# Designed miniproteins, single chains, continued (2): the designs that were tried, part 47

Each design is a single chain, and the fold is of that chain. pLDDT is the mean over its residues in the fold that is shown.

## One batch from the design tools (miniprotein)

Design m5713
Fold by ESMFold2-Fast:
Structure m5713 (fold): chain A 56 residues (1-56)
Amino acid sequence: SSKDELIARLEEEAKRLDARIEELRSQGNSEENQLKILVFQISRDASEYLIERIRK
């Protein structure tokens, strides 16, 4: 269903964001990396929130 497809896409996106966050953390503690990590964390949390809302 379209709902299941959307959930799958959001789960895939959250997984990609987690991988990017881990990579950035391994590259060091620059202001640019800190900002990128923050943006990706917000995006991941938004994806998780949407998944929960769609499943209910």
Scores: mean pLDDT 85

Design m5714
Fold by ESMFold2-Fast:
Structure m5714 (fold): chain A 65 residues (1-65)
Amino acid sequence: HMEELVATSDEDLAKLYIELAKRALEQGDYETALRYAQMAIEVDPDNEEAKELYEKAKKLLEERR
């Protein structure tokens, strides 16, 4: 939305965790990516990006072990 929303700690925290999860995936650190994606879901359960990152990190962690 282009509407100005008050930046809540939950939204900001979820975005931060999503970015950290993405960077961890790029590094091949799937454990860290899974953790950050999980934290993003905990603070913003409605965040589809966080859920996608969690599933992706989980699959990569299992496949690359």
Scores: mean pLDDT 75

Design m5715
Fold by ESMFold2-Fast:
Structure m5715 (fold): chain A 85 residues (1-85)
Amino acid sequence: SDEELIKRGEELVKRLVEAAKDPSKRSEFAALLTALTIDAVGALIEGRKEVVRKMAEYLRQAADELPPEVAETVRRIADNLEKAA
């Protein structure tokens, strides 16, 4: 179950990075980020610390590839997930 959640998180992060390259896709980007955040919050509530840590790591790595206008939001999410895990 944790492995499945981690793989889904990795896939969503890859889609997030691709959507971020196009400013016209900001709604798609926001929807993907929301889906990732919901999964991460669910994992936190269930005490799935490894899932949360892996999702935070993927988001932190992705932030380095994002445009500056969205990178800060993604880094804040990653930092908060890491602190909560």
Scores: mean pLDDT 84

Design m5716
Fold by ESMFold2-Fast:
Structure m5716 (fold): chain A 87 residues (1-87)
Amino acid sequence: SEEERRERARRLAQLVVEKLELKYEILKLEGKLSPERVRELTFELSEKLQEGLELLDTDPEKADEFMKKLEKEIEELKKKVEELKKK
């Protein structure tokens, strides 16, 4: 349904933003933060958002798999942030 598609799109956007925030924090903690790296990161995640949105329109089951993969990546990034904060 249209409402289910909107909810999936909202969830996808939330996951992409969370991944961006975690990758930004990692760059900051590693002392690698630069305008170029931020641009590259923003572009990468804009591409991922577009890919996920296309999947929502063409194959919602693959979109759900894509979001589940993002959730796993986010959990690994959270572990990396915690490791870096201990140093």
Scores: mean pLDDT 85

Design m5717
Fold by ESMFold2-Fast:
Structure m5717 (fold): chain A 61 residues (1-61)
Amino acid sequence: PDGKFGEEEKELVKKLIAEGKGTVPEGVAIRDYVLADPKETAAFHMADKDKDGKVDEKDLA
């Protein structure tokens, strides 16, 4: 994708990290990790550039 990870997406990822949703649970495939808010799901997958199923503050820098 175009790499347009903006401030709104960063704030969504920060919220997910704060809520303990920044890591794909054990037994769930990364691609199958879906949150209740589609925007939060998209922000998570955009931030997870390492494809390791975990987003943290380094992904927001």
Scores: mean pLDDT 73

Design m5718
Fold by ESMFold2-Fast:
Structure m5718 (fold): chain A 74 residues (1-74)
Amino acid sequence: SMAEKLLEEGERLIREAEEALKNGDYKKAKELAKKALEKVMEAMRLNDDPSYVPRLVAAALRAIGIIFDAELKE
């Protein structure tokens, strides 16, 4: 589904953001995490499968956490 593809794209962007954060690239981490959150939020809007809800929520929280960490360290 489109929701599944958007979730997978969001999760990929989260992994890239986590790597950027680990490398001290706070600006890149924040930009990637914001893009990830946009993809995850769109996936949430389109999702009609309740089995995906925990994964969607986890992805959104991870993205928000990266944005917060990057902002504090910038």
Scores: mean pLDDT 89

Design m5719
Fold by ESMFold2-Fast:
Parts: C-alpha cells; structure tokens; sequence
Structure m5719 (fold): chain A 60 residues (1-60)
C-alpha cells in the first residue's frame, strides 16, 4: 500500500538522519515520527516524510 511504502521510506530517512543528530535529538525525532505513523494516515505520513527530508538536507 502507499502507506507501507511511505513507512519504508521514512524508516530509511530516519536511520540516515540519526547519523547527524545527538542521542537526545534522535530520540525526539523518533518519538515524533512514531506518533505520526500511529495515526495510519497517508497525508500525515507524507508530511512526516517531507519534514524528515527537509531536516536531513539542513543537517548534511
């Protein structure tokens, strides 16, 4: 499903992003992403993906 594909991409980006974050920052981001994905909402998942891409680009 589209939601499953989004969750896979989000997990990939989250792992990449954790390389550039402190342990506390990584935990906060992880908690936020988990909360968003728990809603099982495609629009929310797309928003989370967009925010992770933006944050990764900023931290690289």
Amino acid sequence: SELEELKEEIERLLEELKKYLSEEEAQRVDNGVRAALALDDVTVAKAALHELKKLLEEKK
Scores: mean pLDDT 83

Design m5720
Fold by ESMFold2-Fast:
Structure m5720 (fold): chain A 104 residues (1-104)
Amino acid sequence: TTRTFTGTRATAEAVAREVAAAAVASGSPEVLLTISGIPPDKADLAKEVLLGVPGVKEATADPETGTVTALVDGADAEGVEDAVLRAADLVDDDEELTITVTGL
């Protein structure tokens, strides 16, 4: 099951909480977060930032599409919130992120 959320830097805290709640509600031991809307020149930085979050097991970056992924523990609401907040900090106020939560 997949859920998609959209937000800006200004709504990042609310979106992070909703994404974390969706990850926990999935009941999956592993959850894939797919984050789109990262500026292509910041995609590699976003990957490094996500790998710095405790509970992120793997991360990938695609600079061509401005997409990054993070594999997280679905029960770790704090880790999921931190991942979303750190990704949102990399975008300008007028840029929009799309976050897709997939239970594995």
Scores: mean pLDDT 79

Design m5721
Fold by ESMFold2-Fast:
Structure m5721 (fold): chain A 92 residues (1-92)
Amino acid sequence: MFEGPEEALELAREAIELGLRAMKLGAEAGDRKALNRGIGAAIAGIGAEVTAELGLRAGNEELVEEGLRAAREALEAAREALAEAERAVAEK
């Protein structure tokens, strides 16, 4: 299997899931910063997934690499947003 596109899609989907969790927890805690960061990470993850899928369909390795980079960045942002949201809930 071609590992690059599969890794990008896996990381992008994880970023979307964690970003949505951060959004939900931020909303529950009333933390607008965590809520907005969660939304942003989920949107970034969607963009990365679309970019990687387009690269795979077109056989464009550069788009796959862009999708992978974007997915890694989105996942890091999602993890930070989730950690912030979890702290906000714990302080409630």
Scores: mean pLDDT 84

Design m5722
Fold by ESMFold2-Fast:
Structure m5722 (fold): chain A 74 residues (1-74)
Amino acid sequence: AAAPAVAKDYYLVGKYEEKLSDTEAKVWHVFSSDKSIPFRKFESKEELEAFAEELRAQGIDVVLAESIVPVKPA
């Protein structure tokens, strides 16, 4: 059980964005308790999920977060 993991900093180490429509995208973020891991943008959800699984297999605490955000071409 990851009890008071909130007392430990998590660092953004992975991101993937998927276009759902002309006006919305779903974004996945991978946060790690290990700040030495360099931040990387992924081209697919499968790559981001595989990366998260690799970190967990190494005993690193990983949090996956997802959100839907409005997309506007600029």
Scores: mean pLDDT 74

Design m5723
Fold by ESMFold2-Fast:
Structure m5723 (fold): chain A 76 residues (1-76)
Amino acid sequence: KLEEAEKLLKKGEEALKQGNYKEAAELYEKAIELAKDNPELSSKGYLNLAKAYKGLGNDEKAREYYEKAVKLYLEA
């Protein structure tokens, strides 16, 4: 459900703030799966997933997820 996806996004944001980038990425991936029929919430998930991968030093993955976020935002 959408409420569960929003809850996972908040937990991911907390993990990101603490520097727990791997945990944040896993939480965002779960949130995106629950929100796959909601482009607005999915785009937020991908944007935050890009930030998590940037923190992990994976610039290629960060760019990929950022591009997915932008695409979904434009489709919403």
Scores: mean pLDDT 84

Design m5724
Fold by ESMFold2-Fast:
Structure m5724 (fold): chain A 66 residues (1-66)
Amino acid sequence: MDAQQWYDLGLHLESRGDLEGAILAYQMALALDPSFEEARAALERLLAENPELRQKIEETRRLKAS
């Protein structure tokens, strides 16, 4: 997947109410293209409006990394 496809996936997940999945998809878009302003803006907006999701994402990443 390229950065645009990850961004599109993030929008799709957000429309379905999967905010955790949307955040991960936007993070993947930025990992592939750090200059992707739309993905950065969407991620910043979601994390600002849902600060508890940042904590959940970090905990899930920790469990998967083990």
Scores: mean pLDDT 75

Design m5725
Fold by ESMFold2-Fast:
Structure m5725 (fold): chain A 61 residues (1-61)
Amino acid sequence: MEFDLRTPEGYLAAARWLMEQGRYALAATLAEELLRRFPDAPEGLRAEAEALLARARAALA
């Protein structure tokens, strides 16, 4: 699966795909990177990334 990691949408899509694959640590890393690299991303997209990050971290605990 290929994703455009130059966009916040691409990062979110990749992180979602990794969650579906059970790759929680990598999903968390991509969600954190999205929030760090794209602070100006739409609020809804950032909220989805934050929710995904929380879910990935919970799955690792």
Scores: mean pLDDT 81

Design m5726
Fold by ESMFold2-Fast:
Structure m5726 (fold): chain A 56 residues (1-56)
Amino acid sequence: SKEEELERLEREGVRAVVLGDLEGAIAHLQRMRELVADDPEKVARIEASIARLRAL
């Protein structure tokens, strides 16, 4: 389901950040953004997270 895919991407994204794989973390966040494209509030939160990781 969409919810199961989002949970998987969240777990993989957190793991990527812990391992210092910022490019991988951003890729997971971009995929999550696609899955929640119908929810502007969730899109904005994900875009903010991507911006923070890019600023590191």
Scores: mean pLDDT 85

Design m5727
Fold by ESMFold2-Fast:
Structure m5727 (fold): chain A 66 residues (1-66)
Amino acid sequence: NALEREREEARRVADSLYQDAIKAAKEGNKKEAVRLAIASLVAYTAAGMPVEEAKKRLEEIEKLLE
């Protein structure tokens, strides 16, 4: 099933981007953290995650930058 394979791959990419965003945020690299967080949001929604759930992950990264 190509659609399931694409969703699994998109989810792995999204998880990787999200972890990189957290790391960048903790290191104080605000620009990189925001870019990676937005990329993870797009990847999570492409993987079939509800937009509201994906947005909560982005908000978590934004809070780490405060």
Scores: mean pLDDT 81

Design m5728
Fold by ESMFold2-Fast:
Structure m5728 (fold): chain A 59 residues (1-59)
Amino acid sequence: SKKELAEKGNLLGAGAVAIAGSGGDEARARELAERSKELFEKAGMPETAEKALQAALDA
């Protein structure tokens, strides 16, 4: 469902921000951010997908 996709996207996006913000593995943070974006796009939330990716890049 769209709600489940958005929930998973939010969790993966938060994980990407946490890893990037802590100076962790950039490749892992990027992978999680990209997966978060895909999930939000599938949920019909392309603007939220872009914001989630940008938040990870800014972390």
Scores: mean pLDDT 79

Design m5729
Fold by ESMFold2-Fast:
Structure m5729 (fold): chain A 58 residues (1-58)
Amino acid sequence: SLIEEIQKLMKKLVDLFRKALKAPASERPGLMKEADEIVKKIIELSKQLPETEEPTAV
């Protein structure tokens, strides 16, 4: 399911942000780059969803 893939990416994104908050400043750029890649994937997958105003679950 496309929605399941988006949900998995959202969970990874949240985990990366939490890790970045705890990480030293020297490691943050790498974590933020990975987060940016995940965001881009989420946006791309979201564009493939049918135009609907009522997603069942997220």
Scores: mean pLDDT 76

Design m5730
Fold by ESMFold2-Fast:
Structure m5730 (fold): chain A 68 residues (1-68)
Amino acid sequence: DLSPLQRRGIRLFGEVIELAEELKDDESLARANELMGRFGEAVAAGDTEEQERVLEEVERLLEELKRK
């Protein structure tokens, strides 16, 4: 079963990627892919603090995309 942080990550990353693709924002797609890599590493390491920090950055990116 997925943790609450992992479920939140799936939702946030999905929203960011879909919106960035719709906007054809290659820079935001690259940023999302970088953050997905960091999140995956934090999950593999069991680092919940890093998972939370990455998701905070994803939320900021999503807010930026929604303003476009």
Scores: mean pLDDT 86

Design m5731
Fold by ESMFold2-Fast:
Formats: structure tokens, sequence, C-alpha cells
Structure m5731 (fold): chain A 86 residues (1-86)
């Protein structure tokens, strides 16, 4: 349902916030694992936005990815920022 998808986006956003908070204390292996997890989060968030038919947010994300040359992990951070601003 739409409500379940929105709850999943909220949970994924909280996970991004935790990764960002813990990032300065991570060793290189921990940072590599966190980057892989952010990539997985980005793919899942994009899938959810497509299911929600949120074309405006997807267009904004794609524009930022192209203009800034964002990595897949950085795409997750951008999605989190765009989601909070709505």
Amino acid sequence: SREELLRELERLGAEIDEIVRNWPAMDPDGQAAARKRLEEIAERMRSILEKLDNKDMLAQLDAQVERRGLTPAEEALMMRTLFELR
C-alpha cells in the first residue's frame, strides 16, 4: 500500500541518518560497507518513488545526479534531503 511504501521510505531515511552520524567513527572497511548499503538504499528508494508515481522528485534527483556527477551512495543522501524538503 501507499502507507507501507511511505513507512519504508521513513525507515530507509532513518538508516541513512544513522550511517551519516556514525561515519566519522568508521574505519575504512566500515565506510566501504556503509557505501554499499547506501547504494542498496538508493536503489530501493528509487523503486519506491516509481511505485508512488513521484515524477517530480525523480526528475529532481536525476537532474542533481547529472549536474553533480553523484555516485550511487551519494544519490541516497540526495534522496534523503529531497524527501525531507518535500
Scores: mean pLDDT 84

Design m5732
Fold by ESMFold2-Fast:
Structure m5732 (fold): chain A 90 residues (1-90)
Amino acid sequence: MEKVKELLREAVELVKEAMEAMKKGDILKAIGLILRAIGLTIEALSLDPENEKVREAVKLIREAILYGMKGDFKKAEELIKKAEEKIEEL
């Protein structure tokens, strides 16, 4: 579980940094951070594919990325917060 929790925490931090980059108009930096975060969520799922809390956390992270890319930063931040809560339950 520790490795999965570490990967998901890192993914969340990358998404937060990506959202700040998006707000500043640094689109290329944001894309790079998002791609890294997605890679970490895939790795986490591969390590514990049957864990419902891991799947819920990954879903929230992916939804946060989607809303952030649409410019809905308020919704993205709410989803990031929910993802952090799910990760702490691991």
Scores: mean pLDDT 85

Design m5733
Fold by ESMFold2-Fast:
Structure m5733 (fold): chain A 74 residues (1-74)
Amino acid sequence: VVDELRELAEELRGRYPALARQIENLIKLVETHDKDTVRRYLSVHGPLLLDALRGAGVPEETIRRFREVLDKLR
């Protein structure tokens, strides 16, 4: 999960640096907090982050990969 998020952040860093930073912040949250805290965060911020990725024009395939990682964190 964390390695998958790192790959996504690296792919986005060049064209979408603000979105890459948000994914990096999620990695820190996953590494430093318990699973219930992460789930609570994602119940609110997960949908918002997916909407931000779509709004910015991130490729649909990249958005699908991110959604799959979020589903593993539920």
Scores: mean pLDDT 82

Design m5734
Fold by ESMFold2-Fast:
Structure m5734 (fold): chain A 61 residues (1-61)
Amino acid sequence: MKKADELLTEGLKHEREGNLEEAIRHFDEAERLYEEAGDDISASMARIRRAVLKLILERKA
């Protein structure tokens, strides 16, 4: 739980700084850890954020 929250926070920081690839990596790790912890809501939030950023990157290319 605590490690997943830290990854989510770091992902949000990277997103704010425009480091979208790094934000995606952090959200991907956070999703995995939340799923392992059984926190389905937080896992879904991280997954959705990651998917949105991936879509933005694909559209930029």
Scores: mean pLDDT 80

Design m5735
Fold by ESMFold2-Fast:
Structure m5735 (fold): chain A 88 residues (1-88)
Amino acid sequence: SEQAKEYAERAIKHADEALAALDAGDYSTFNKHLDEAIRDYFKAEELATPETQELLEKAREKVGEALSRFIQDAVDRAFKKLEEERKK
């Protein structure tokens, strides 16, 4: 449906906004947009039709990219902190 396409496009847009916020170090804005992207993605999936499958897959990839980038950033920060503690 057109509604499913709109939710998938919104999920992609929110994931892009989340990635931009992460790059800027704005974790509050990142969390807000990531939550909205995940919600819009699941709504797009619920309303999915064969015609929306390609867009839904792109939305899944983009939300996955935002999650992966966030996890990697958190891991890198944790290792930096552990290294600093070890040097004390």
Scores: mean pLDDT 84

Design m5736
Fold by ESMFold2-Fast:
Structure m5736 (fold): chain A 81 residues (1-81)
Amino acid sequence: MESLEKGLKAYEEKNYDEAIKYFEQALKEGHPEAAYLLGVIYAERGEFDKAIEYFEKAAQLGLPGAERMARALRDVAAQRA
């Protein structure tokens, strides 16, 4: 929980590099929410392939809403490729 909370604070402060570091740690600790938040950050940075991977990871860890986000980004990436 502490790593997830630190990541959320960094994200709110727009410190994306620090947010990524803490969310990666929270994901290693088994927090599926961290995978979803990593997907959000990478999508905001235009790194759609990484965003899709993290949303699919969040869905595999039990966040069904993340599957819809992965599908939406696959459609966007296909239109840009």
Scores: mean pLDDT 80

Design m5737
Fold by ESMFold2-Fast:
Structure m5737 (fold): chain A 95 residues (1-95)
Amino acid sequence: MKEAEEYYELGKEYYEKGEYEKAIEYYEKAIELDPNFYEAYYRLGQAYIKLNEYEKALEYFRKAIELDPDSPYSKEAKEILAHFGETGEFKEPKL
């Protein structure tokens, strides 16, 4: 939906400003309108890392992979999950 993309862009704007809780609100609105919006799930994972809510971050990265396992976002999510599983630390995402 057009509105889902608008909420996704607002989420990105708040994330860039370091307003991670507001970014999460807008990404959640995006997935409420488009439950298959795998990029929004990936972005939720990134935002939850910034809030030190690691279990939620892992959950959203797994959901992004589930929705589109072959996307560049899912490739990054898989790499982040593998690194965390091996080290207990999050790798800074490049997307």
Scores: mean pLDDT 81

Design m5738
Fold by ESMFold2-Fast:
Order: sequence, then C-alpha cells, then structure tokens
Structure m5738 (fold): chain A 83 residues (1-83)
Amino acid sequence: SAEELLRRAIELAEEALRLAMQALKVLTDQKKINEAIGLALRAIGIIFEAELLLKRGDASEEEARRLVREAEELVREAEELLK
C-alpha cells in the first residue's frame, strides 16, 4: 500500500540521516563534510514529505515509490561517505 511504502521511505531516510550524522563526526575533509550536511538535509526533507502524505492519507503508490527510491539513493550516498 501507499502507507506501507511511505513508512518504508521514512525508515530509509532516517537511516540515511543517522549515517550522515555519523559521517559528520569522523570526516575532516570540507568537501565531504558539505556532502554529509546536504545528505542530512535531503533526508529530513523526505521524512517531512512522507509524514505529511501519511497525515493526509491521499498519497498515490507512485508518489510513495518515488520517495522510497529517493531515500534508498540517500542511504547509498551516505554509505559511500563512510568508505
């Protein structure tokens, strides 16, 4: 369902945010620090969008799948920062 997909998007975005915050604690390179900050802000945006869509209860599965894909990409980008 759209609701299940939106909850998945929130969980993935929260994971990306946690990884970005962890990266910020260990990164010393300013370019990578800026990338981690950008990832954190994008993750917060997805969480807010998905929460608002859940509250309204009118989201399409297409919209929810888009947010899942965006959140999955943020997790991948955050994991790459920690390598």
Scores: mean pLDDT 88

Design m5739
Fold by ESMFold2-Fast:
Structure m5739 (fold): chain A 58 residues (1-58)
Amino acid sequence: SAEELKKEAEEALKRAEELKKEAEKEEDPLEKEELLGIADLEKAFAGYLLKKAEELEK
């Protein structure tokens, strides 16, 4: 359902925010880059889910 997709998107955005905060604390440049990359993937996934939820509400 659209509601389930929106909830999943919210969870993905929360994970992205948590990963970004962990990256800010990380001193290893390679690990920091990996965390930021995963955070970006979580944000992209959330955007995809929100678009699908919008299509279901039409």
Scores: mean pLDDT 84

Design m5740
Fold by ESMFold2-Fast:
Structure m5740 (fold): chain A 108 residues (1-108)
Amino acid sequence: SAQLEVEILEGIALLQVGVGNLLEKKGYIKEAAEFYIEAAEYYIKAAELALKNGDYEKAIELAEQAIEVAKRGKELAEKAGDKKLVERAEELIKRAKEILEEAKEKLK
């Protein structure tokens, strides 16, 4: 089921955010950034699958979550001085925005 696959991918992203939040609170800034960026990738995968399946409202929700966690990951990557991780976060923000725009256009 495509709906179940979306739910599993969203669940993985939520777990990654939880780990990132814990690492950030403990001062593991680079590791926290990596987990937030990985979470954004799972939100993007879930959003792309929702979009493909015609669930435009869910695709919007997941793309917005991807943008939010990727921005958080980018900020921490910048603090850690990890230029490659910053670039990865920027690419994910761009991709998530493209999904968001497509899903919103389809919903009209």
Scores: mean pLDDT 92

Design m5742
Fold by ESMFold2-Fast:
Structure m5742 (fold): chain A 76 residues (1-76)
Amino acid sequence: SDSEIVRRAMEVAGPIIARTVRELRALGAPREFIDQAANRIANAGVEASKTESDEKVREKVEELAEEAVREARERA
């Protein structure tokens, strides 16, 4: 079911999202940027969880987390 996919996705992506939000906050990123980044990562995790293994979901979520942190450092 969709709820089971979301649960699995959040078990994998949840800790990564929490870490990313903390890093973005420490960098002084605007609240709106942080919220958008968290939503993007969460949505990507859910979509990947429909077809991919937990390992692949983690890889995709980590990549987006890294991108968000990099963008925050560049944009201020």
Scores: mean pLDDT 86

Design m5743
Fold by ESMFold2-Fast:
Structure m5743 (fold): chain A 68 residues (1-68)
Amino acid sequence: EAVEAFRKAIEALKAGDIDTAVEYAQKGAELAPEGARDAFEAASRYAKNGDVETAIRFAEAGLRLAEA
């Protein structure tokens, strides 16, 4: 469930849908291990600030941690 939410957040970020990306990143963070949660919370903050490139990087890092 957390991994699926993170995957959807990354897809939304790559598509430029920031609102959907932030929604899924927050849902994933609620369900994720601490390290993955922190990464997706960072991704949502960067996405809200318009730094989509950094948001994608943190989201990808969080997904890798959640898959471990």
Scores: mean pLDDT 77

Design m5744
Fold by ESMFold2-Fast:
Structure m5744 (fold): chain A 75 residues (1-75)
Amino acid sequence: MMPLSEEQLLLLMREVARVSAEVTDLYRALVAAGASEEARQAATAAAMDRLLAELQARHPELAAAVEALRARVLA
């Protein structure tokens, strides 16, 4: 499956940065809305899982790298 090309690695880094930004924005919005810590954690975990699944579906060639990210989050 791997290794990734330079173009694929740059794409992965860009997409990971986008996912991180979206999750951070959601977390900040929930804090501003007065959501509980439990609600914020649940919502951001669900959003991260969804965004990583979407990334894997759009870029199957990155699937192994995306799975490694998910494994790290779930450890």
Scores: mean pLDDT 75

Design m5745
Fold by ESMFold2-Fast:
Structure m5745 (fold): chain A 60 residues (1-60)
Amino acid sequence: DAHLEEGKRLFEEGRLEEAIERYEEALRQDPSNVEAVLNLSRVLKEMGRDEEADEVLERF
């Protein structure tokens, strides 16, 4: 998934909001993408958005 790989690259670059957008796009194309869910949760926790991170995990 190109969106998932781009999200990982953006996260490594510290571009956290852009990484979130790419992971959300990956989930729109494949809602069962566990790797995208886990990476989205991780970015949200890195930003201090722990409740949103837990919500993402609970939804999937």
Scores: mean pLDDT 81

Design m5746
Fold by ESMFold2-Fast:
Order: structure tokens, then sequence, then C-alpha cells
Structure m5746 (fold): chain A 61 residues (1-61)
């Protein structure tokens, strides 16, 4: 569903920006993978990588 893909991509792009600003290299890589899987239509993997990126960003102070 295109709307779901668009939401996941938007969330991953926001996490990518935040991880970049924090200097969190792992968060950047995870967010990029989330975008890639969302574009491929693999929503389960895209969601998993969004969650992983969110955790990485949250743990970086």
Amino acid sequence: KQAEIDRIKAEAERLLKEATELGNENGVKLAQKAISYAEKGDLDKARAYVEAARIEVEETK
C-alpha cells in the first residue's frame, strides 16, 4: 500500500537526519536500510529497520 510505504519512508528519513546530526553512524545505516526496504515494498523489514534506527538514535545522547 503506497500510503504505508510513504509513512515508513518519511519516518526513516527523519531518523536519518537525526542520526546524522547526532553523529550516530549506526543509526544512519539502519535508517538507510529502512528506506531501501520500504522502496522495495518489504514493509516488515522496513519497519524492523525503522525500529532499530529509533533505538540507536534514542541511546545516543
Scores: mean pLDDT 80

Design m5747
Fold by ESMFold2-Fast:
Structure m5747 (fold): chain A 88 residues (1-88)
Amino acid sequence: MKEELAELLREQAERFEAVGTPLGREMAEYHREMAEELLKAPEEKIPSLVSGYELYLMAVILEAEREGDERTREAALEDLERLKKLTL
């Protein structure tokens, strides 16, 4: 799971970067940082990191909606759906 989550985060970083907005670029940076933290974390901390990531994605969706950034909102929503499939 740890490697699968890191791969997901890296793929999502590319998607957010492709959005081309300032918020999308910020999200890409966060996803890259989280992938590194995830790979360094002990297995026992993975569920906590996943929960924190879900909350973060929900916050990003709300912020993108507030700013009218439909592209970043869509990318974050897709990310949340992929995370749900991986963690079930």
Scores: mean pLDDT 76

Design m5748
Fold by ESMFold2-Fast:
Structure m5748 (fold): chain A 65 residues (1-65)
Amino acid sequence: MELDMAVAEIAVAVLKTIGALKDFEVEDGKIRVTLSEEDPELAEEAKRFLERVSKETGLEIEIFE
């Protein structure tokens, strides 16, 4: 559980760095991300990736557009 959270936090930080996310927050074992409006195709791929991570790890990841 802790390792899955750390990996997810790293993944979210990388997605923000490449411009796929506008912002993200981590609080009480939940990750909240806001997708970037600058690159809709990159944001859509990031959304699919995060939905997959949530499904495979069981982590709560909330995605805002």
Scores: mean pLDDT 77

Design m5749
Fold by ESMFold2-Fast:
Formats: sequence, structure tokens, C-alpha cells
Structure m5749 (fold): chain A 80 residues (1-80)
Amino acid sequence: AVKEIEELIEQGKFKEAIELAVKNGLISEFLSLADQKFRDEALAVVDDKKPMPPDLVALIEAVKEFLEKQKKEAEEKEKE
């Protein structure tokens, strides 16, 4: 499972990697692997004068979409 997540990250399939990590309870491992791969790019993002790499942007958007979906599902359950 961890190796499969790592391979998906290397292929740029971040949404599939997140879904696989959630399904197997390996979200922390996914975040650790993503952090290691994008360590230098993440530091560059602190400098507002440098453009973000497309791969990092795609990863951030995939994580945001996943977290937003989880929040919406939790809100619907709280209403009932």
C-alpha cells in the first residue's frame, strides 16, 4: 500500500494517491512522502516572488478538494 501511494505520487496521480491512502488509513504516510518529494518546492513557495511548480499546485489542489469534500459530508451528518 505505501509503495503504491509512492508510485502514484511519482506519476503525478495525486487524487488517486490520496484516495488510496484514505482507504488504507495511510494519510500520514501519504503526507510524509509528499513532504519529502516537495521539500524544496515547499520552501520556494514561502518566497512570494517565485512561481509554484505545476506538480506542487496539483498536489495542493487535490488535498484542498479532498478536505473540502470531507467537511461538507461532516456538515450534512451534523444537520441530521
Scores: mean pLDDT 63

Design m5750
Fold by ESMFold2-Fast:
Formats: C-alpha cells, sequence, structure tokens
Structure m5750 (fold): chain A 60 residues (1-60)
C-alpha cells in the first residue's frame, strides 16, 4: 500500500498527470515490468523523456 503511494507521488513530481501516475501505480501492483509500464506511458502520449525518467526510477 505505502510503496504504491510513494511511487505515485514521485511520478507526480516528474510532471505526470494524476491519471497517468495512478495507472503506473496500478501496473506496479499488478506486477508489470518497468518496460511494460514505459510502453503504456508512450501509448498514452507521455513524452519519451518523462517515460525514460520513470524507467530509471523503476529500474534503479
Amino acid sequence: MDSTRVGVTLLLRLGLSPEVASLVGRMIDEGKSAEEIVEELLKRGVSEEKARRVLELLEA
């Protein structure tokens, strides 16, 4: 529960919309890989730069 909340907060600080940040949090809870999460962000029109920062956050 707390890990998802912390992750969503970090994504909001990266400038993602609340809807996209919530989607990423849900995908983490579902056990999706960082690559799958980034792919969904790109499909939703998130910039490649922001998607890369999310990937770095999830893989670090």
Scores: mean pLDDT 72

